# Designed miniproteins, single chains: the designs that were tried, part 98

Each design is a single chain, and the fold is of that chain. pLDDT is the mean over its residues in the fold that is shown.

## One batch from the design tools (miniprotein)

Design m3405
Fold by ESMFold2-Fast:
Structure m3405 (fold): chain A 61 residues (1-61)
Amino acid sequence: TKIEQIKASRDAEVAALNAEADKQMATASPLGRTQIELDRDMEIRLVNNRAAQDIEAIKAS
């Protein structure tokens, strides 16, 4: 279903963000790690919020 496609896309984007952050953290300083974690968490929140809005729009239709 369309909702399942949105959830799958969300999960894939979150996984990609986590993988990229892990890669960057492997060579980062302790301060750099903190900034990478904050940036990752912010981007994941945006991805989750977009997916939630899209799902609610479909349910409302």
Scores: mean pLDDT 86

Design m3406
Fold by ESMFold2-Fast:
Structure m3406 (fold): chain A 70 residues (1-70)
Amino acid sequence: SRDDLDVMMQEVVAEVGRVMATLDPDSRERLKQRLMGVVREAMDNPDITLEQLREMVQRAIAEVRREQES
């Protein structure tokens, strides 16, 4: 439902905010770019589920963290 979407978006925004606080400036910019990519993919695929959207956001976070640790 739309209420479920709103709750999920609030949780995602809060999670991204917490992650951003732990990243260096270059990694924050990379995360922003990857999240814009997730938005673009979601716009190109109207059948995408809320679960898939959350998974894509979590993958973007994990990838940026991996790059920062490398």
Scores: mean pLDDT 79

Design m3407
Fold by ESMFold2-Fast:
Structure m3407 (fold): chain A 57 residues (1-57)
Amino acid sequence: SDLVAPGQEEAVARHLVGLVKLDFPESTLGPADARRLLRENDYDLRAAAEAAFALAR
């Protein structure tokens, strides 16, 4: 799903952090950061993921 449902925000944020840490294991990105990125990107998961990976670099 391109858009994250309100009840899924916390679970999606944790999943996104896990995905980032697979490629960037020393990243300090946490679930609160991922939730902020979801809100800033209008709950578009793809856009939030792109932003999260950019911040991890």
Scores: mean pLDDT 80

Design m3408
Fold by ESMFold2-Fast:
Structure m3408 (fold): chain A 111 residues (1-111)
Amino acid sequence: SRAERLEAEVERAIAEIRGEIPVEDPNVVLPITSLEQLPQAVPLTLLRLIAADDAELLERLLQAYADQLGVPVSRVKETLRTNSIIPGTSITALDLARIYDAKRVQALLES
């Protein structure tokens, strides 16, 4: 199903964030060193999670970044509320969640 494919995509992203699997594309820097890099780290996966309103799976992804950076997940959520996730726009993850009427993701990002 689409949900199973999205879950597999996120599980792979989490494994790459944790350094458990190698980078498939050697030109992509998958581990981020600061919160400011987060909006551009996995933008297509973020878009798919928001469009699906899959707050539980999104929370797992955000927790993986929080653990990797050694920060509280609340700071990861704040970064996604305050920074553009679409290059060349001012559209944040919270703005995108509102556009998709993704109510579960909106509640997660505002918490």
Scores: mean pLDDT 77

Design m3409
Fold by ESMFold2-Fast:
Structure m3409 (fold): chain A 87 residues (1-87)
Amino acid sequence: ATKEELLAQLEELLALALEAAADDPRTRRWIEEYAARAKEALAAGDWESFRGHVRALLTLGLEAAARNGDEATAARMVALTQRIFAA
């Protein structure tokens, strides 16, 4: 995958994670922080740091989705992360 494709997938994952954490401002701030770090790592070509930050973002998003019983958003976040890591 190109860096542009990975950035687009990361932004889609970020949007889903923020939706899942809509009522949790603290979790939203951490999701945004990990997304920012992932974008910086991607721009630098640091794939290990990129994957680490994406995993942290996914974990927070999945925990938020689980609290809301939102299995559909959880499944979409997992599928996007699998596509990002298969690149």
Scores: mean pLDDT 87

Design m3410
Fold by ESMFold2-Fast:
Structure m3410 (fold): chain A 55 residues (1-55)
Amino acid sequence: SHMDIEKEKEKKKKSLQISLQNTRDMLEEYQQRGLLSDRQIEQMENQIRSIEKQL
């Protein structure tokens, strides 16, 4: 059927997994370079937890 609900769910999961990996990589890189405040680190960690809860 043209309404592949299963494909849409898979696409959404892949998008969330990519977003999760990108956010983790960005956090690690910026933290290593000293570009983030403690508050920014906490906000990014909260974003990671939010994405993980959606998977």
Scores: mean pLDDT 81

Design m3411
Fold by ESMFold2-Fast:
Structure m3411 (fold): chain A 75 residues (1-75)
Amino acid sequence: SSRKKAEELIKQAQKYIELAKEALKAGDRDTALRYATEGARYAYQARQAGKDDPELKKEAMKLMSEAGDVINEAL
């Protein structure tokens, strides 16, 4: 179902965003940018898959914002 797909994509987005934050804390800006970009892609896909579920859409949009913050800091 679209809901299960959105939930799996949210998990992937969370994983990559956490990896990006850890890389950023370590001063590895290139790795942080790569992981945050992947996190943003998963979050975008989750938003599309979960567009008819307000809670999933909101979580996906939050993850897109978090990934964007890491990307901006890594640049």
Scores: mean pLDDT 88

Design m3412
Fold by ESMFold2-Fast:
Structure m3412 (fold): chain A 85 residues (1-85)
Amino acid sequence: LSASTQKLKAEIDEKLETLVKALGLKSKEEVIEAIRQVELTAKNPTSELGLKVVEAIKKELPGESLLDLSVDLGVLDLALAVEKV
């Protein structure tokens, strides 16, 4: 992996690990899925888990928004897809 992708992954991994602990979830993958679900339902937030994710970001990652984290995850996914076969 490129240095830029490794740095982005490390920064996102740190944030996701904080959210995993705050939300009592099993893995970073569950946090990522919850963020994606909130984005998908942004017009009508109906997910109890989605609301908890937004609250955890606000408390544990001050200055960070769900949108910022969602964009970073999308950029990381694209970078990893380009660098991996």
Scores: mean pLDDT 71

Design m3413
Fold by ESMFold2-Fast:
Order: sequence, then structure tokens, then C-alpha cells
Structure m3413 (fold): chain A 61 residues (1-61)
Amino acid sequence: MALGEELREDRELAGISQRELARRLGVSQSAVSAAERGTASPETLRRIEEGIERLAREALE
């Protein structure tokens, strides 16, 4: 619900496209899209969330 939208906002704040995020996390672009739409499995959603948090932290440096 709200989490998928937060993932999208965090990714956009980091200046990263869905394709680039997928490449950096080693997942498919469709998995990133599904996570942002809230349609991914809880395991996939958590994996994308952790990856975005890591990349957003790097972008702030």
C-alpha cells in the first residue's frame, strides 16, 4: 500500500531509474516495478526496500 509508493519516492530522490536500481541489486526491472506497485511478494518487497535504502544512503554522500 504506502510502502510501494515510499520505495518509488526513495529511488527518485536517489536519482536512480528502475533499470539502474535493478542492475545494482541484481534483480529484474519487473521486480522493482512490482515492489513499487505493491504487487511483489513480501520477500521481494523487503529485498528491494533494503537495496533502495542502501543506495539512497550512498547518494546522500
Scores: mean pLDDT 74

Design m3414
Fold by ESMFold2-Fast:
Structure m3414 (fold): chain A 83 residues (1-83)
Amino acid sequence: ELEKIKNELIDFLKKEKASRTLTPEEQRLLDELITAIKNAKSWEEIEKILDEFEQRALERNLPVALEIIRGLRAKFYEIKKKK
């Protein structure tokens, strides 16, 4: 169950990375996010990771990465509701 959700979130990120024009800094942040999600051990850890990376995107002024991360949070919340 947790692994299925991780894979769905990672697939979303990979598709967004492939379909959008990203700066190298935005690409690196999203790659770090993918790694963090892979290593998460619980739903609570995924929530914390999403909050942390949203803050990093805001702090570094990465607007496209921020939009993608916010979309990912919405997706995570919808998946959580279905279970």
Scores: mean pLDDT 84

Design m3415
Fold by ESMFold2-Fast:
Structure m3415 (fold): chain A 66 residues (1-66)
Amino acid sequence: SMEELKKRLERRRFMTELFQEALDKLKNGEISLEEAIEFIRQKAKEYGLTDEEIDYLIEMLKRYAS
């Protein structure tokens, strides 16, 4: 349905914005990699992302940090 599509797009937007915010803070030297990982975990859990989605975002962050 259109409602289910909208919810899926909202979820993807949240994941993209969260990742970008964490990456920007890390690249600007505002936080460490460990702090960026914790930032993602806390915000993602508050939103209701699954452990698998959280692990994916953390893996991507680590790849971009290397």
Scores: mean pLDDT 85

Design m3416
Fold by ESMFold2-Fast:
Structure m3416 (fold): chain A 93 residues (1-93)
Amino acid sequence: KKEEELKKKIYEVIKKGMLEAGVDEEYAEKVAERIAEGVVELLKEGESIEKIQYRVKLAVENALLLAGVDEEKAEKTAEKVAEEVKKLIEEYL
């Protein structure tokens, strides 16, 4: 239940960031689910919060670029989303 709650919160943060960057809802939901699942798995494997934050930034940035979002907007959105995900992990652990 604790992991499920964290996964849902991470999913919502990523989905919100991607929607605000202008990608469509279906794509945002698919990417958010994939990244949220990956974060939970990395936490189970004992990866550092810093490494998880970096991986979230790269994954969100790459997904936004693939969706046609410009480089500057993709980078800023990915940094903000990764920071919010880090905060959620810190508050939950």
Scores: mean pLDDT 87

Design m3417
Fold by ESMFold2-Fast:
Structure m3417 (fold): chain A 111 residues (1-111)
Amino acid sequence: MVLSLEEALQLVTRVIGGQLSDEDLALLEALARRAGLDEETIEALAKKLMEKGESERTARALAILHEIARRTGLTGTATALQDYADGKVPRLFLSDEEREALARALVELSR
């Protein structure tokens, strides 16, 4: 499975907007498994996001994006996602540059 940059950017945008499909989540879960992402870290953040009011699907997808950001050195993006999960900010905001950086990380992990 190889993502284009455009497909990855659309996926990131749907996740941040809470508009992701079950197929979008399945794709992120497959990428997480292939990359050997830390499942315990993902589960812990997803639980925290659900306690904040996110749906299970959105919480899981956001937690996967957070772990990707951490693993790829996107420190600002990882901090923004963590602060949202911690309730330090009422809304998640990622700049266009941060969304593109996450999309590029997803493309690399899909190769």
Scores: mean pLDDT 86

Design m3418
Fold by ESMFold2-Fast:
Structure m3418 (fold): chain A 73 residues (1-73)
Amino acid sequence: AAEKARLKAEADRYFGEGVRLAGQGNWKEAAEAFKKAADHYEAAGDPRWTSYRQAAANLYRLAGDEKAAEEAA
């Protein structure tokens, strides 16, 4: 319980950073933040990780990093 709650709190923080960075057009940094959020949600058993990995992949493509996009998906 405590471990999953901590992982979700960390994921929520990275998600918030990703949204802020994407709003500023910082696609690469936003993608990295969403990837970290997805990794923490996955570790917590939260199914939201699949959507956030997809978001990270899309942002890596916007940044021109096709290899990172493939690895994030």
Scores: mean pLDDT 82

Design m3419
Fold by ESMFold2-Fast:
Structure m3419 (fold): chain A 77 residues (1-77)
Amino acid sequence: SEIEELEQQFLESDDPKERAELVKKILELYLERGEVTEEEAKKGIEAQRKALEKAKENPENVDEKEVEEGLEILEII
């Protein structure tokens, strides 16, 4: 339930920083429950990181600072 709500917030958010924070929270909860492997979690993080890096290359309607803050959050995971 909590994870489902966080996943929904992630899908509905267009803020790179908020999306990174939500991904971190979701993956931490999945890892604590043993529902995903660390490799599966890292693949999810890598997909989001690549999306942020691509957005930074074409900053149409994207705040570069928020992208950089999101990338920093994802590096901690």
Scores: mean pLDDT 68

Design m3420
Fold by ESMFold2-Fast:
Order: sequence, then C-alpha cells, then structure tokens
Structure m3420 (fold): chain A 66 residues (1-66)
Amino acid sequence: MSLEERKRRLARRAAELINQATSPDLVAEAKRVIERIAQMTSPEELDEVEGELDRMEAKIAEEKAK
C-alpha cells in the first residue's frame, strides 16, 4: 500500500471521528491529527498517528455505547 493511500485512509478515519465526537477537545485533537497527516512524509509518523486514532476511536465508541 502506498504512503498516499495510508495518509488518505488515516485522514478519513480522523474526519469520521470529528463527525462522531461531541467533545470540542476531541474535535480539536482530530483536526490537529488531520493537519499532521498532511505534513507527514514517513511511514513511522503514520504508524504513530494510527495508534492515536485507535485511542480516540475507543473513547468515542465508549461514549456511543453508553
């Protein structure tokens, strides 16, 4: 898979989290992640971001599950 494809996939995940997040702090964090993804040029940075998105996704899923 290309770096371009990974960047788009991660950015899409972050955008999904923005739409689902009710907390302004989580929205701001997800927006920052999208900005960082746009600036990223290495797979190591993308691996780090993937972990951050997994953590944010878990928080939002817990909120939605109640």
Scores: mean pLDDT 78

Design m3421
Fold by ESMFold2-Fast:
Structure m3421 (fold): chain A 68 residues (1-68)
Amino acid sequence: MREDTLAVVRVLEENAGRWLSPEEIAERAGVSKETAQRVLDRLAARGVVEKRETPEGTEYRLNPAVVV
């Protein structure tokens, strides 16, 4: 879990300011979509990432206040 969390966070940091789908994050982090979803839900609950709903699905981005 810790390694998966770090991988997801790294993808978000490398794409700071960009909205990414859980599928895209999972692929880039090398984890399953299920694992990425759990990590993202935890990070969103802690305010580390921002979450938005779109017609194409849920997207996540690193919270600008955390990056700067």
Scores: mean pLDDT 78

Design m3422
Fold by ESMFold2-Fast:
Structure m3422 (fold): chain A 71 residues (1-71)
Amino acid sequence: MELAERLAQGLLDLVASGVPFEVAAQMVVAELGEIDPELAARAREAAARSKDAEEFAQALRTLVTEWERRR
């Protein structure tokens, strides 16, 4: 679960540092795209449905945790 927490915390840290949520979300989705394009597509969809960084961070924890179980 370290990957899920690192990505979620990284997103939150970027937004706390003044990076707009949409830009921070794009950076996280790009990183996931290097791992799995399908996971990145799901993360992009979750980001579009998320109202803020906290909601997207929670979605990332769920998506990445499920993905890690399947590998």
Scores: mean pLDDT 82

Design m3423
Fold by ESMFold2-Fast:
Structure m3423 (fold): chain A 80 residues (1-80)
Amino acid sequence: TKKKIEELEEKYKKLLEENKKELEELKKKNPELYETLKRIGKLQLEYMKAKIEGDEEKAAALAKEIAELEAKARALYEAS
């Protein structure tokens, strides 16, 4: 399980580096949406870690926070 968490963190880091230009453009055009999406990405990684570790209470709490932030991101996107 520890190896899967490490591989997940490495994949997340590579995705951020690969999409750096697109993320910088989004940050310039809609900084609140950028920060919201960045927070969602971080929480999704933590959610996957919690699921791998079998921490169902933490996973449930993270899923709720992700859903609330996804609703905010959608509203920000539709307002743009």
Scores: mean pLDDT 78

Design m3424
Fold by ESMFold2-Fast:
Structure m3424 (fold): chain A 75 residues (1-75)
Amino acid sequence: SLEEALARLLHILRGYARLSSGHEVEFTPALREHAAAVLRAHDLDVDAALVTLLQDYQPTLRLPPGETLPRVLGL
């Protein structure tokens, strides 16, 4: 379901943001709505939606030196 996919997506994204930046990501209602829209655009594919969201927010997340989005995602 969208609810289950969204919960998993936000859980994973928060974990990656914490690991890569040392900061916790605050998911406002607007950010959650955007995440839900991205999930719908990717037919509830959490992995594809996660890649899209990390690309959108990469400047805010600040990956560790030598890391890239695929490496942070374990791809």
Scores: mean pLDDT 64

Design m3425
Fold by ESMFold2-Fast:
Structure m3425 (fold): chain A 66 residues (1-66)
Amino acid sequence: MSSEESLKRLEEFLKLLGKKPEELNEGETYAAKALVTGRIRSVEEARALPASEEAREAIVKILEKE
């Protein structure tokens, strides 16, 4: 994944949560990293992440756009 594409995914994730990078908790930070590195391969994997339901649903919405 390109750095530009990774940044766009991160921006969308933060926008959906209404948070800045420094406001993310440990689970949200893990979810953001998994999303921008392409480690999440499916909606099922996104919902299994150790993150809030809001963070998981944000990732699902981003994956559905692709």
Scores: mean pLDDT 75

Design m3426
Fold by ESMFold2-Fast:
Structure m3426 (fold): chain A 92 residues (1-92)
Amino acid sequence: ARELAERFLAKVEALGLPAAALAAIRRALELLAEQNTPSAKAALEKAIEILEKEPTKQGALRALNTILRLTKDLPEEAVAALREARRLLLAA
C-alpha cells in the first residue's frame, strides 16, 4: 500500500494543485498506507488507473472518491482525512 500511495501522490503532485490541497492529499495517503490491507492496495491501484486516464483535478477527485468507496474497515481518522482532501481539492 505505501509504494502505491507514493505513486499516486507523485501523479497528483504533477497536476499543479494548490499547496493546501496537496498537503491534505499527502496526509490522507499516509494514513491509508498505514492500514496496509488488500482493500487499501486494490483501491490505490484503481485510483492510479483513474488518474492515468484523467490527469486533471477532476480525475484526482474521482480517484479519491473511488478510494473512499472501495476501502472497507478504514479507521475514522483515515476516512476523515480523505474527505478533507476531497473538500480542499473541490474548493481549489
Scores: mean pLDDT 79

Design m3427
Fold by ESMFold2-Fast:
Structure m3427 (fold): chain A 85 residues (1-85)
Amino acid sequence: YVLEVRAEHPSREKAERMGRQLALIARAYGVELEVEVRGGTLEARAEFPSLQDALDLAEAARAVAKQVGATKIEVELSKAEVPLP
């Protein structure tokens, strides 16, 4: 499963803060979070073997966005399209 988070913030500093918090949370679930910050926009991506862990991080991402004061948040969860080898 692939989790993608996009959030818009009033400042780059807030976007970077959200990215750092999400990376720490993702590590607690044993996954690595890819984070890109462009101005006030945060884009983050993580891959999960478990749907439940992906849903839990999706909820955490929404909570962090609210705490940091994001003006917009979009969270997308999709199935990995590559079959297991």
Scores: mean pLDDT 79

Design m3428
Fold by ESMFold2-Fast:
Structure m3428 (fold): chain A 104 residues (1-104)
Amino acid sequence: SEREERLLELHRQLALAKTSEEVKALLEEMIDLVAEMVEEGNGRLVAPAIFGPYAGKELTAEEVLEILEQYIQNLRDAGLITQEQADELIEYARKRFQEILDKL
């Protein structure tokens, strides 16, 4: 899908990002795209390749949110973003996914 191609491109740009601000901006766009894909799937997502071991698995909105939160924490542990940026991204993801869950 076009959104999956966009996610893959953003994931590639993430690997090339030189500042934590660039990483944060890319992650916000990735969160928005994943949320839109979950909404389009009526609360379910067939995990794209960027989800690694989950790729091709059908996931619920709640499972997708848990994977995104863990991914953000892993990037913080790797030193690619600050704790403050990680907390802001997790809050952003939770708000976006709560909006989807409230519609289902």
Scores: mean pLDDT 87

Design m3429
Fold by ESMFold2-Fast:
Structure m3429 (fold): chain A 107 residues (1-107)
Amino acid sequence: TTDELIEAYLKLPETLQNAIKELAFTDATVKQVADLAGVSVRTVQYHLDKVGTKLVDLVDLIRELELYDILRHGFDFSYKEIGEIVGKSERTVSYTLKKAREEGIIA
């Protein structure tokens, strides 16, 4: 679930969290994340394996969270309207966006 992916992301070292977030809208390869975070590719894979996720899933998470943020705070859509756009409930959108902001994943 999106909530489980948020928890997995938050268990990563802060340098990897920041690298994934910065590269989320690019061709985000493990090597590019490693280079930006100042670690080896092996170190990135170790941390991803430890939290039970793949880079593509975390990239998709960041893209989803940034989409919710731009729709809510850039375009002033309600949580209900965002839910209708993305095919999710108002409660799921509201909960997910608030959690992501409280955890500092999105601004």
Scores: mean pLDDT 87

Design m3430
Fold by ESMFold2-Fast:
Structure m3430 (fold): chain A 76 residues (1-76)
Amino acid sequence: SLLELLLKEEKEFLEKVREIAEKEGEEKALEYLEKKYEEVKAFLEKHHAEPSFFELLDELVKKAKEIIKEIKKKKE
């Protein structure tokens, strides 16, 4: 299902953000997140995606930022 595909891609993306934050630090993780956010947002805008897809993207970004903050705090 579409939901299962989206959940799998969300998990893989968040795992990549965590890996970058742990191995390369906060700045590199935020840079990766910003680049991916802009790429996905541009894709959604180009394809006239429903508002719910933009809401899902914003929630995914919030989750990624929380992971980055948690890892930064543990390294301090």
Scores: mean pLDDT 80

Design m3431
Fold by ESMFold2-Fast:
Structure m3431 (fold): chain A 62 residues (1-62)
Amino acid sequence: MTLTVRIVGRHGGITSAAEVIAPGTVITLADVSVDEDGFITGTDVATGQRVVLGADGVEVLA
């Protein structure tokens, strides 16, 4: 099972290499978890890279 999200702000997402994900980017995540601070963490299925998303900076699509 995967989660598809769109980044809606400059602070919406960052990769494990500390690279900011551009607004408007749509990503599909596997191995999704949500922490108590509202961060969504998962693995980008296209790149295999671990990604951390701020819940307020993303739009869930599927």
Scores: mean pLDDT 74

Design m3432
Fold by ESMFold2-Fast:
Structure m3432 (fold): chain A 77 residues (1-77)
Amino acid sequence: SIAERLAAAEQQIANLKANRSNLSPQELLDQLDKLSKELGEIEREALAAKDRELVRRAVFLEAEVTSLRMLAFVEQK
């Protein structure tokens, strides 16, 4: 379900945050890029389902991934 995929993405984001100091900037960026693409697909499916709460959750998680990618990108050097 869309809700299960969102819960999995949320857990992956939490895991990345917890393991931040153990990941290289490039490893983090690669994982975040994959999550960003997955969340975009989930958002499109939630929009098609007309479920505003699922769309809200997907958009929130996308914003978190974007923030983490921006931070990782500036640390890439």
Scores: mean pLDDT 81

Design m3433
Fold by ESMFold2-Fast:
Structure m3433 (fold): chain A 55 residues (1-55)
Amino acid sequence: MQAALERGRRTGTTLARNAPSLSPETLQDIVDRMYKFETPEQGDIVRAAVDAALA
């Protein structure tokens, strides 16, 4: 769980900084593709962390 949270935070911060002009939908699609190999539960944690970073 903690590793997934750190991955989400790092991914969200990196995407927000490097692609601030991308739409939220595009950023979510990128995140979904990056964590598609994780369990659904871990993917939800990563997505929530990205959403928090974008908010």
Scores: mean pLDDT 60

Design m3434
Fold by ESMFold2-Fast:
Structure m3434 (fold): chain A 78 residues (1-78)
Amino acid sequence: SALVEAAAREAAELAAGLSPEVVEGARRTTLSMFQAALAGLTEEAVAKIEEDAAAASPETAEAFRTGLRLGLAAYEQL
């Protein structure tokens, strides 16, 4: 979908401008999202993932919130 393509483009643009440490942080946050989705997302798990993303930067947090919403929507479609 157009939303998934837009999110992938935004993620690629962010990664290109970020340090290796921030990219590794993004990878770990994505793994946490995946684990939370498999366990059944709770509000506590979502809040923890957003908190970890916000620790990197406001822009990174916004990108991860977008990714989380799209990931949740894709998971619910299964």
Scores: mean pLDDT 61

Design m3435
Fold by ESMFold2-Fast:
Structure m3435 (fold): chain A 65 residues (1-65)
Amino acid sequence: VTREVAAALRIMGIALEHDPSMEVRIEGGRLVLHYPERTPAVEEAVAEMRRVAEDFGVELEVRLR
Protein backbone atom coordinates (compact mmCIF):
# COMPACT_ATOMS: atom_id res chain seq x y z
CA VAL A 1 0.00 0.00 0.00
CA THR A 2 1.40 3.41 -0.96
CA ARG A 3 1.45 6.44 1.35
CA GLU A 4 -1.17 8.08 -0.89
CA VAL A 5 -3.59 5.16 -0.42
CA ALA A 6 -3.00 5.05 3.34
CA ALA A 7 -3.58 8.82 3.61
CA ALA A 8 -6.68 8.59 1.39
CA LEU A 9 -8.24 5.91 3.63
CA ARG A 10 -7.64 8.01 6.75
CA ILE A 11 -9.01 11.15 5.06
CA MET A 12 -12.08 9.24 3.81
CA GLY A 13 -12.78 8.25 7.42
CA ILE A 14 -12.73 11.91 8.44
CA ALA A 15 -14.98 12.83 5.49
CA LEU A 16 -17.53 10.13 6.36
CA GLU A 17 -17.65 11.32 9.96
CA HIS A 18 -18.26 14.98 9.00
CA ASP A 19 -20.00 14.91 5.60
CA PRO A 20 -20.40 11.69 3.58
CA SER A 21 -21.02 13.71 0.39
CA MET A 22 -17.29 14.49 0.26
CA GLU A 23 -15.23 12.46 -2.21
CA VAL A 24 -11.51 11.69 -2.03
CA ARG A 25 -9.58 10.69 -5.16
CA ILE A 26 -5.97 9.97 -6.03
CA GLU A 27 -4.96 11.98 -9.11
CA GLY A 28 -1.41 12.24 -10.44
CA GLY A 29 0.15 11.14 -7.14
CA ARG A 30 -1.83 13.62 -5.04
CA LEU A 31 -5.10 13.48 -3.11
CA VAL A 32 -8.06 15.50 -4.36
CA LEU A 33 -11.02 16.24 -2.08
CA HIS A 34 -14.35 17.26 -3.66
CA TYR A 35 -17.19 18.71 -1.61
CA PRO A 36 -20.59 20.19 -2.63
CA GLU A 37 -20.52 23.39 -0.55
CA ARG A 38 -18.32 25.24 1.92
CA THR A 39 -19.65 25.07 5.48
CA PRO A 40 -17.91 25.52 8.86
CA ALA A 41 -18.05 21.73 9.35
CA VAL A 42 -16.41 21.15 5.95
CA GLU A 43 -13.70 23.76 6.71
CA GLU A 44 -12.92 22.06 10.04
CA ALA A 45 -12.81 18.63 8.38
CA VAL A 46 -10.54 19.99 5.62
CA ALA A 47 -8.13 21.40 8.22
CA GLU A 48 -7.91 17.96 9.88
CA MET A 49 -7.47 16.28 6.47
CA ARG A 50 -4.64 18.67 5.56
CA ARG A 51 -2.81 17.71 8.76
CA VAL A 52 -3.20 14.00 7.90
CA ALA A 53 -1.90 14.60 4.36
CA GLU A 54 1.12 16.51 5.74
CA ASP A 55 1.84 13.70 8.22
CA PHE A 56 1.86 11.17 5.34
CA GLY A 57 3.89 13.51 3.11
CA VAL A 58 1.26 13.69 0.36
CA GLU A 59 -0.31 16.68 -1.37
CA LEU A 60 -3.98 17.45 -0.76
CA GLU A 61 -5.96 19.63 -3.16
CA VAL A 62 -9.44 20.78 -2.11
CA ARG A 63 -12.06 21.48 -4.80
CA LEU A 64 -15.65 22.69 -4.64
CA ARG A 65 -17.93 20.66 -6.94
Scores: mean pLDDT 75

Design m3436
Fold by ESMFold2-Fast:
Structure m3436 (fold): chain A 101 residues (1-101)
Amino acid sequence: MSEKELMLEIVEELKRKFPILSLLPDPEYAPDFFSKVSDPISLSKIEELIRSGEITTVEEFLKLVEKMVENIKKYFSKDSEAVKIAEEALEYTKKLIEERS
């Protein structure tokens, strides 16, 4: 399996298991998100970067997933379900990389 194929399989599984992380918050319902987060990223944006060849390694992919989790932690309360889901998604990503690399 190529690293590109591996990253695409992992992002697809993340989008299925954590659909809330697939898109950025709607600006209509979260207008201050973009003011609190300087460079917002979602699973769909990560998938776009993999498909375009902007990221080529699982290490770069993992760093983007970590950035997505940090963005969520900046916007939502640490006690929120959104932060718990984001942290679970990061740990799941690490597990899939270890199992398939």
Scores: mean pLDDT 78

Design m3437
Fold by ESMFold2-Fast:
Order: sequence, then C-alpha cells, then structure tokens
Structure m3437 (fold): chain A 95 residues (1-95)
Amino acid sequence: SISSYQSNIDQQIQQNYNQIMNQVQQMIQDGMSQQQVIARAQGMVDSNRNRIRVDVMRNAPDSYRDTLLSYIDQQYQQMNDQIVSYTQQLVSQSS
C-alpha cells in the first residue's frame, strides 16, 4: 500500500535528519562559519532527497510515484528549514 511506502520514506527522512544534525554539530565544533555549515547541510539535504527520489522511481508502483515524489519534496523542504533554524540557534549559543 502507499501507506507502507510513506512509512519507509518517513524512517529514511528521520535517519537522514539525525545524520545531518550530527554533522552540523561537528562542523560548528570544527570552527566552520554559519554560512559554510548551512551551505554544506543544504547540500546533504539535496543529496539525500535525490537518492530517495531515485529509489521511489525504481521501486514504487507507477500509480504511487507522483504522490510519493511530491511527499518527499514537501518533507525535505520542511527539513531544510528546520536545519537552517537549528544551525542558527547553535551558532548563536556557541558565541
């Protein structure tokens, strides 16, 4: 069912979010600027989004693809906003 695909996508999104957040913390500790951290984190978001889109295109039934791809794009847009906000918060606290 489409619900099963969405659940699998949600799990991958959560794993990607946690990995990116860990790397954001490490980059800040390594002394990278806020702008550099945000740019690299956005690159990671885009890379992971594209990988999940490719997986859906290869593995999902044709009838589900447009819905799942739209869902992925929406979820990664929200993740991008959250990562930017979190990075700004961490940098302001480390000053």
Scores: mean pLDDT 86

Design m3438
Fold by ESMFold2-Fast:
Structure m3438 (fold): chain A 81 residues (1-81)
Amino acid sequence: VSPEELEREVIEGMGLIAMSVLTIGLPPDVAAKVKEASKPIIEKGVENGTPTSEILKELKAVTAKVLREAGMLDLAKEVEE
């Protein structure tokens, strides 16, 4: 496996794990919205070789946005850096 292929696999795996952790305990509808918003971020991160720290930052930002739209303001604050 090339270093580039290994890096892509690590980025994808870590992004999917982060998305799963961020959706634990959420109502199904809210969890589905977070997953839908997270997919393009993970996909573009894999395509572009974006650092996992930056992908996580973007995942937290969209999760917080979805939580605010669902009225979960306190949880949105905890997710945002």
Scores: mean pLDDT 77

Design m3439
Fold by ESMFold2-Fast:
Structure m3439 (fold): chain A 77 residues (1-77)
Amino acid sequence: MEEVLGELARELARRLKEELGLSEDKALSIAGEIVEGIRRGESVEEIAERLAKTYGIPLEEARRLASEARRRLEEAL
């Protein structure tokens, strides 16, 4: 479980670096926040709003990232 979440976080971080040009530290922070939110049972909207407020990511992009991460986790389970 934790290993799968760690892999998902790394994949999201790589994608954030490529799509948004973020630094490695910032991308890992955002990816970890998404994965941790999903693990805590937060909704896609709750995660997206927190990311938009904390990191300045556009809300629509934050929703897309959170939704995709949740879908991948559901496929892995």
Scores: mean pLDDT 76

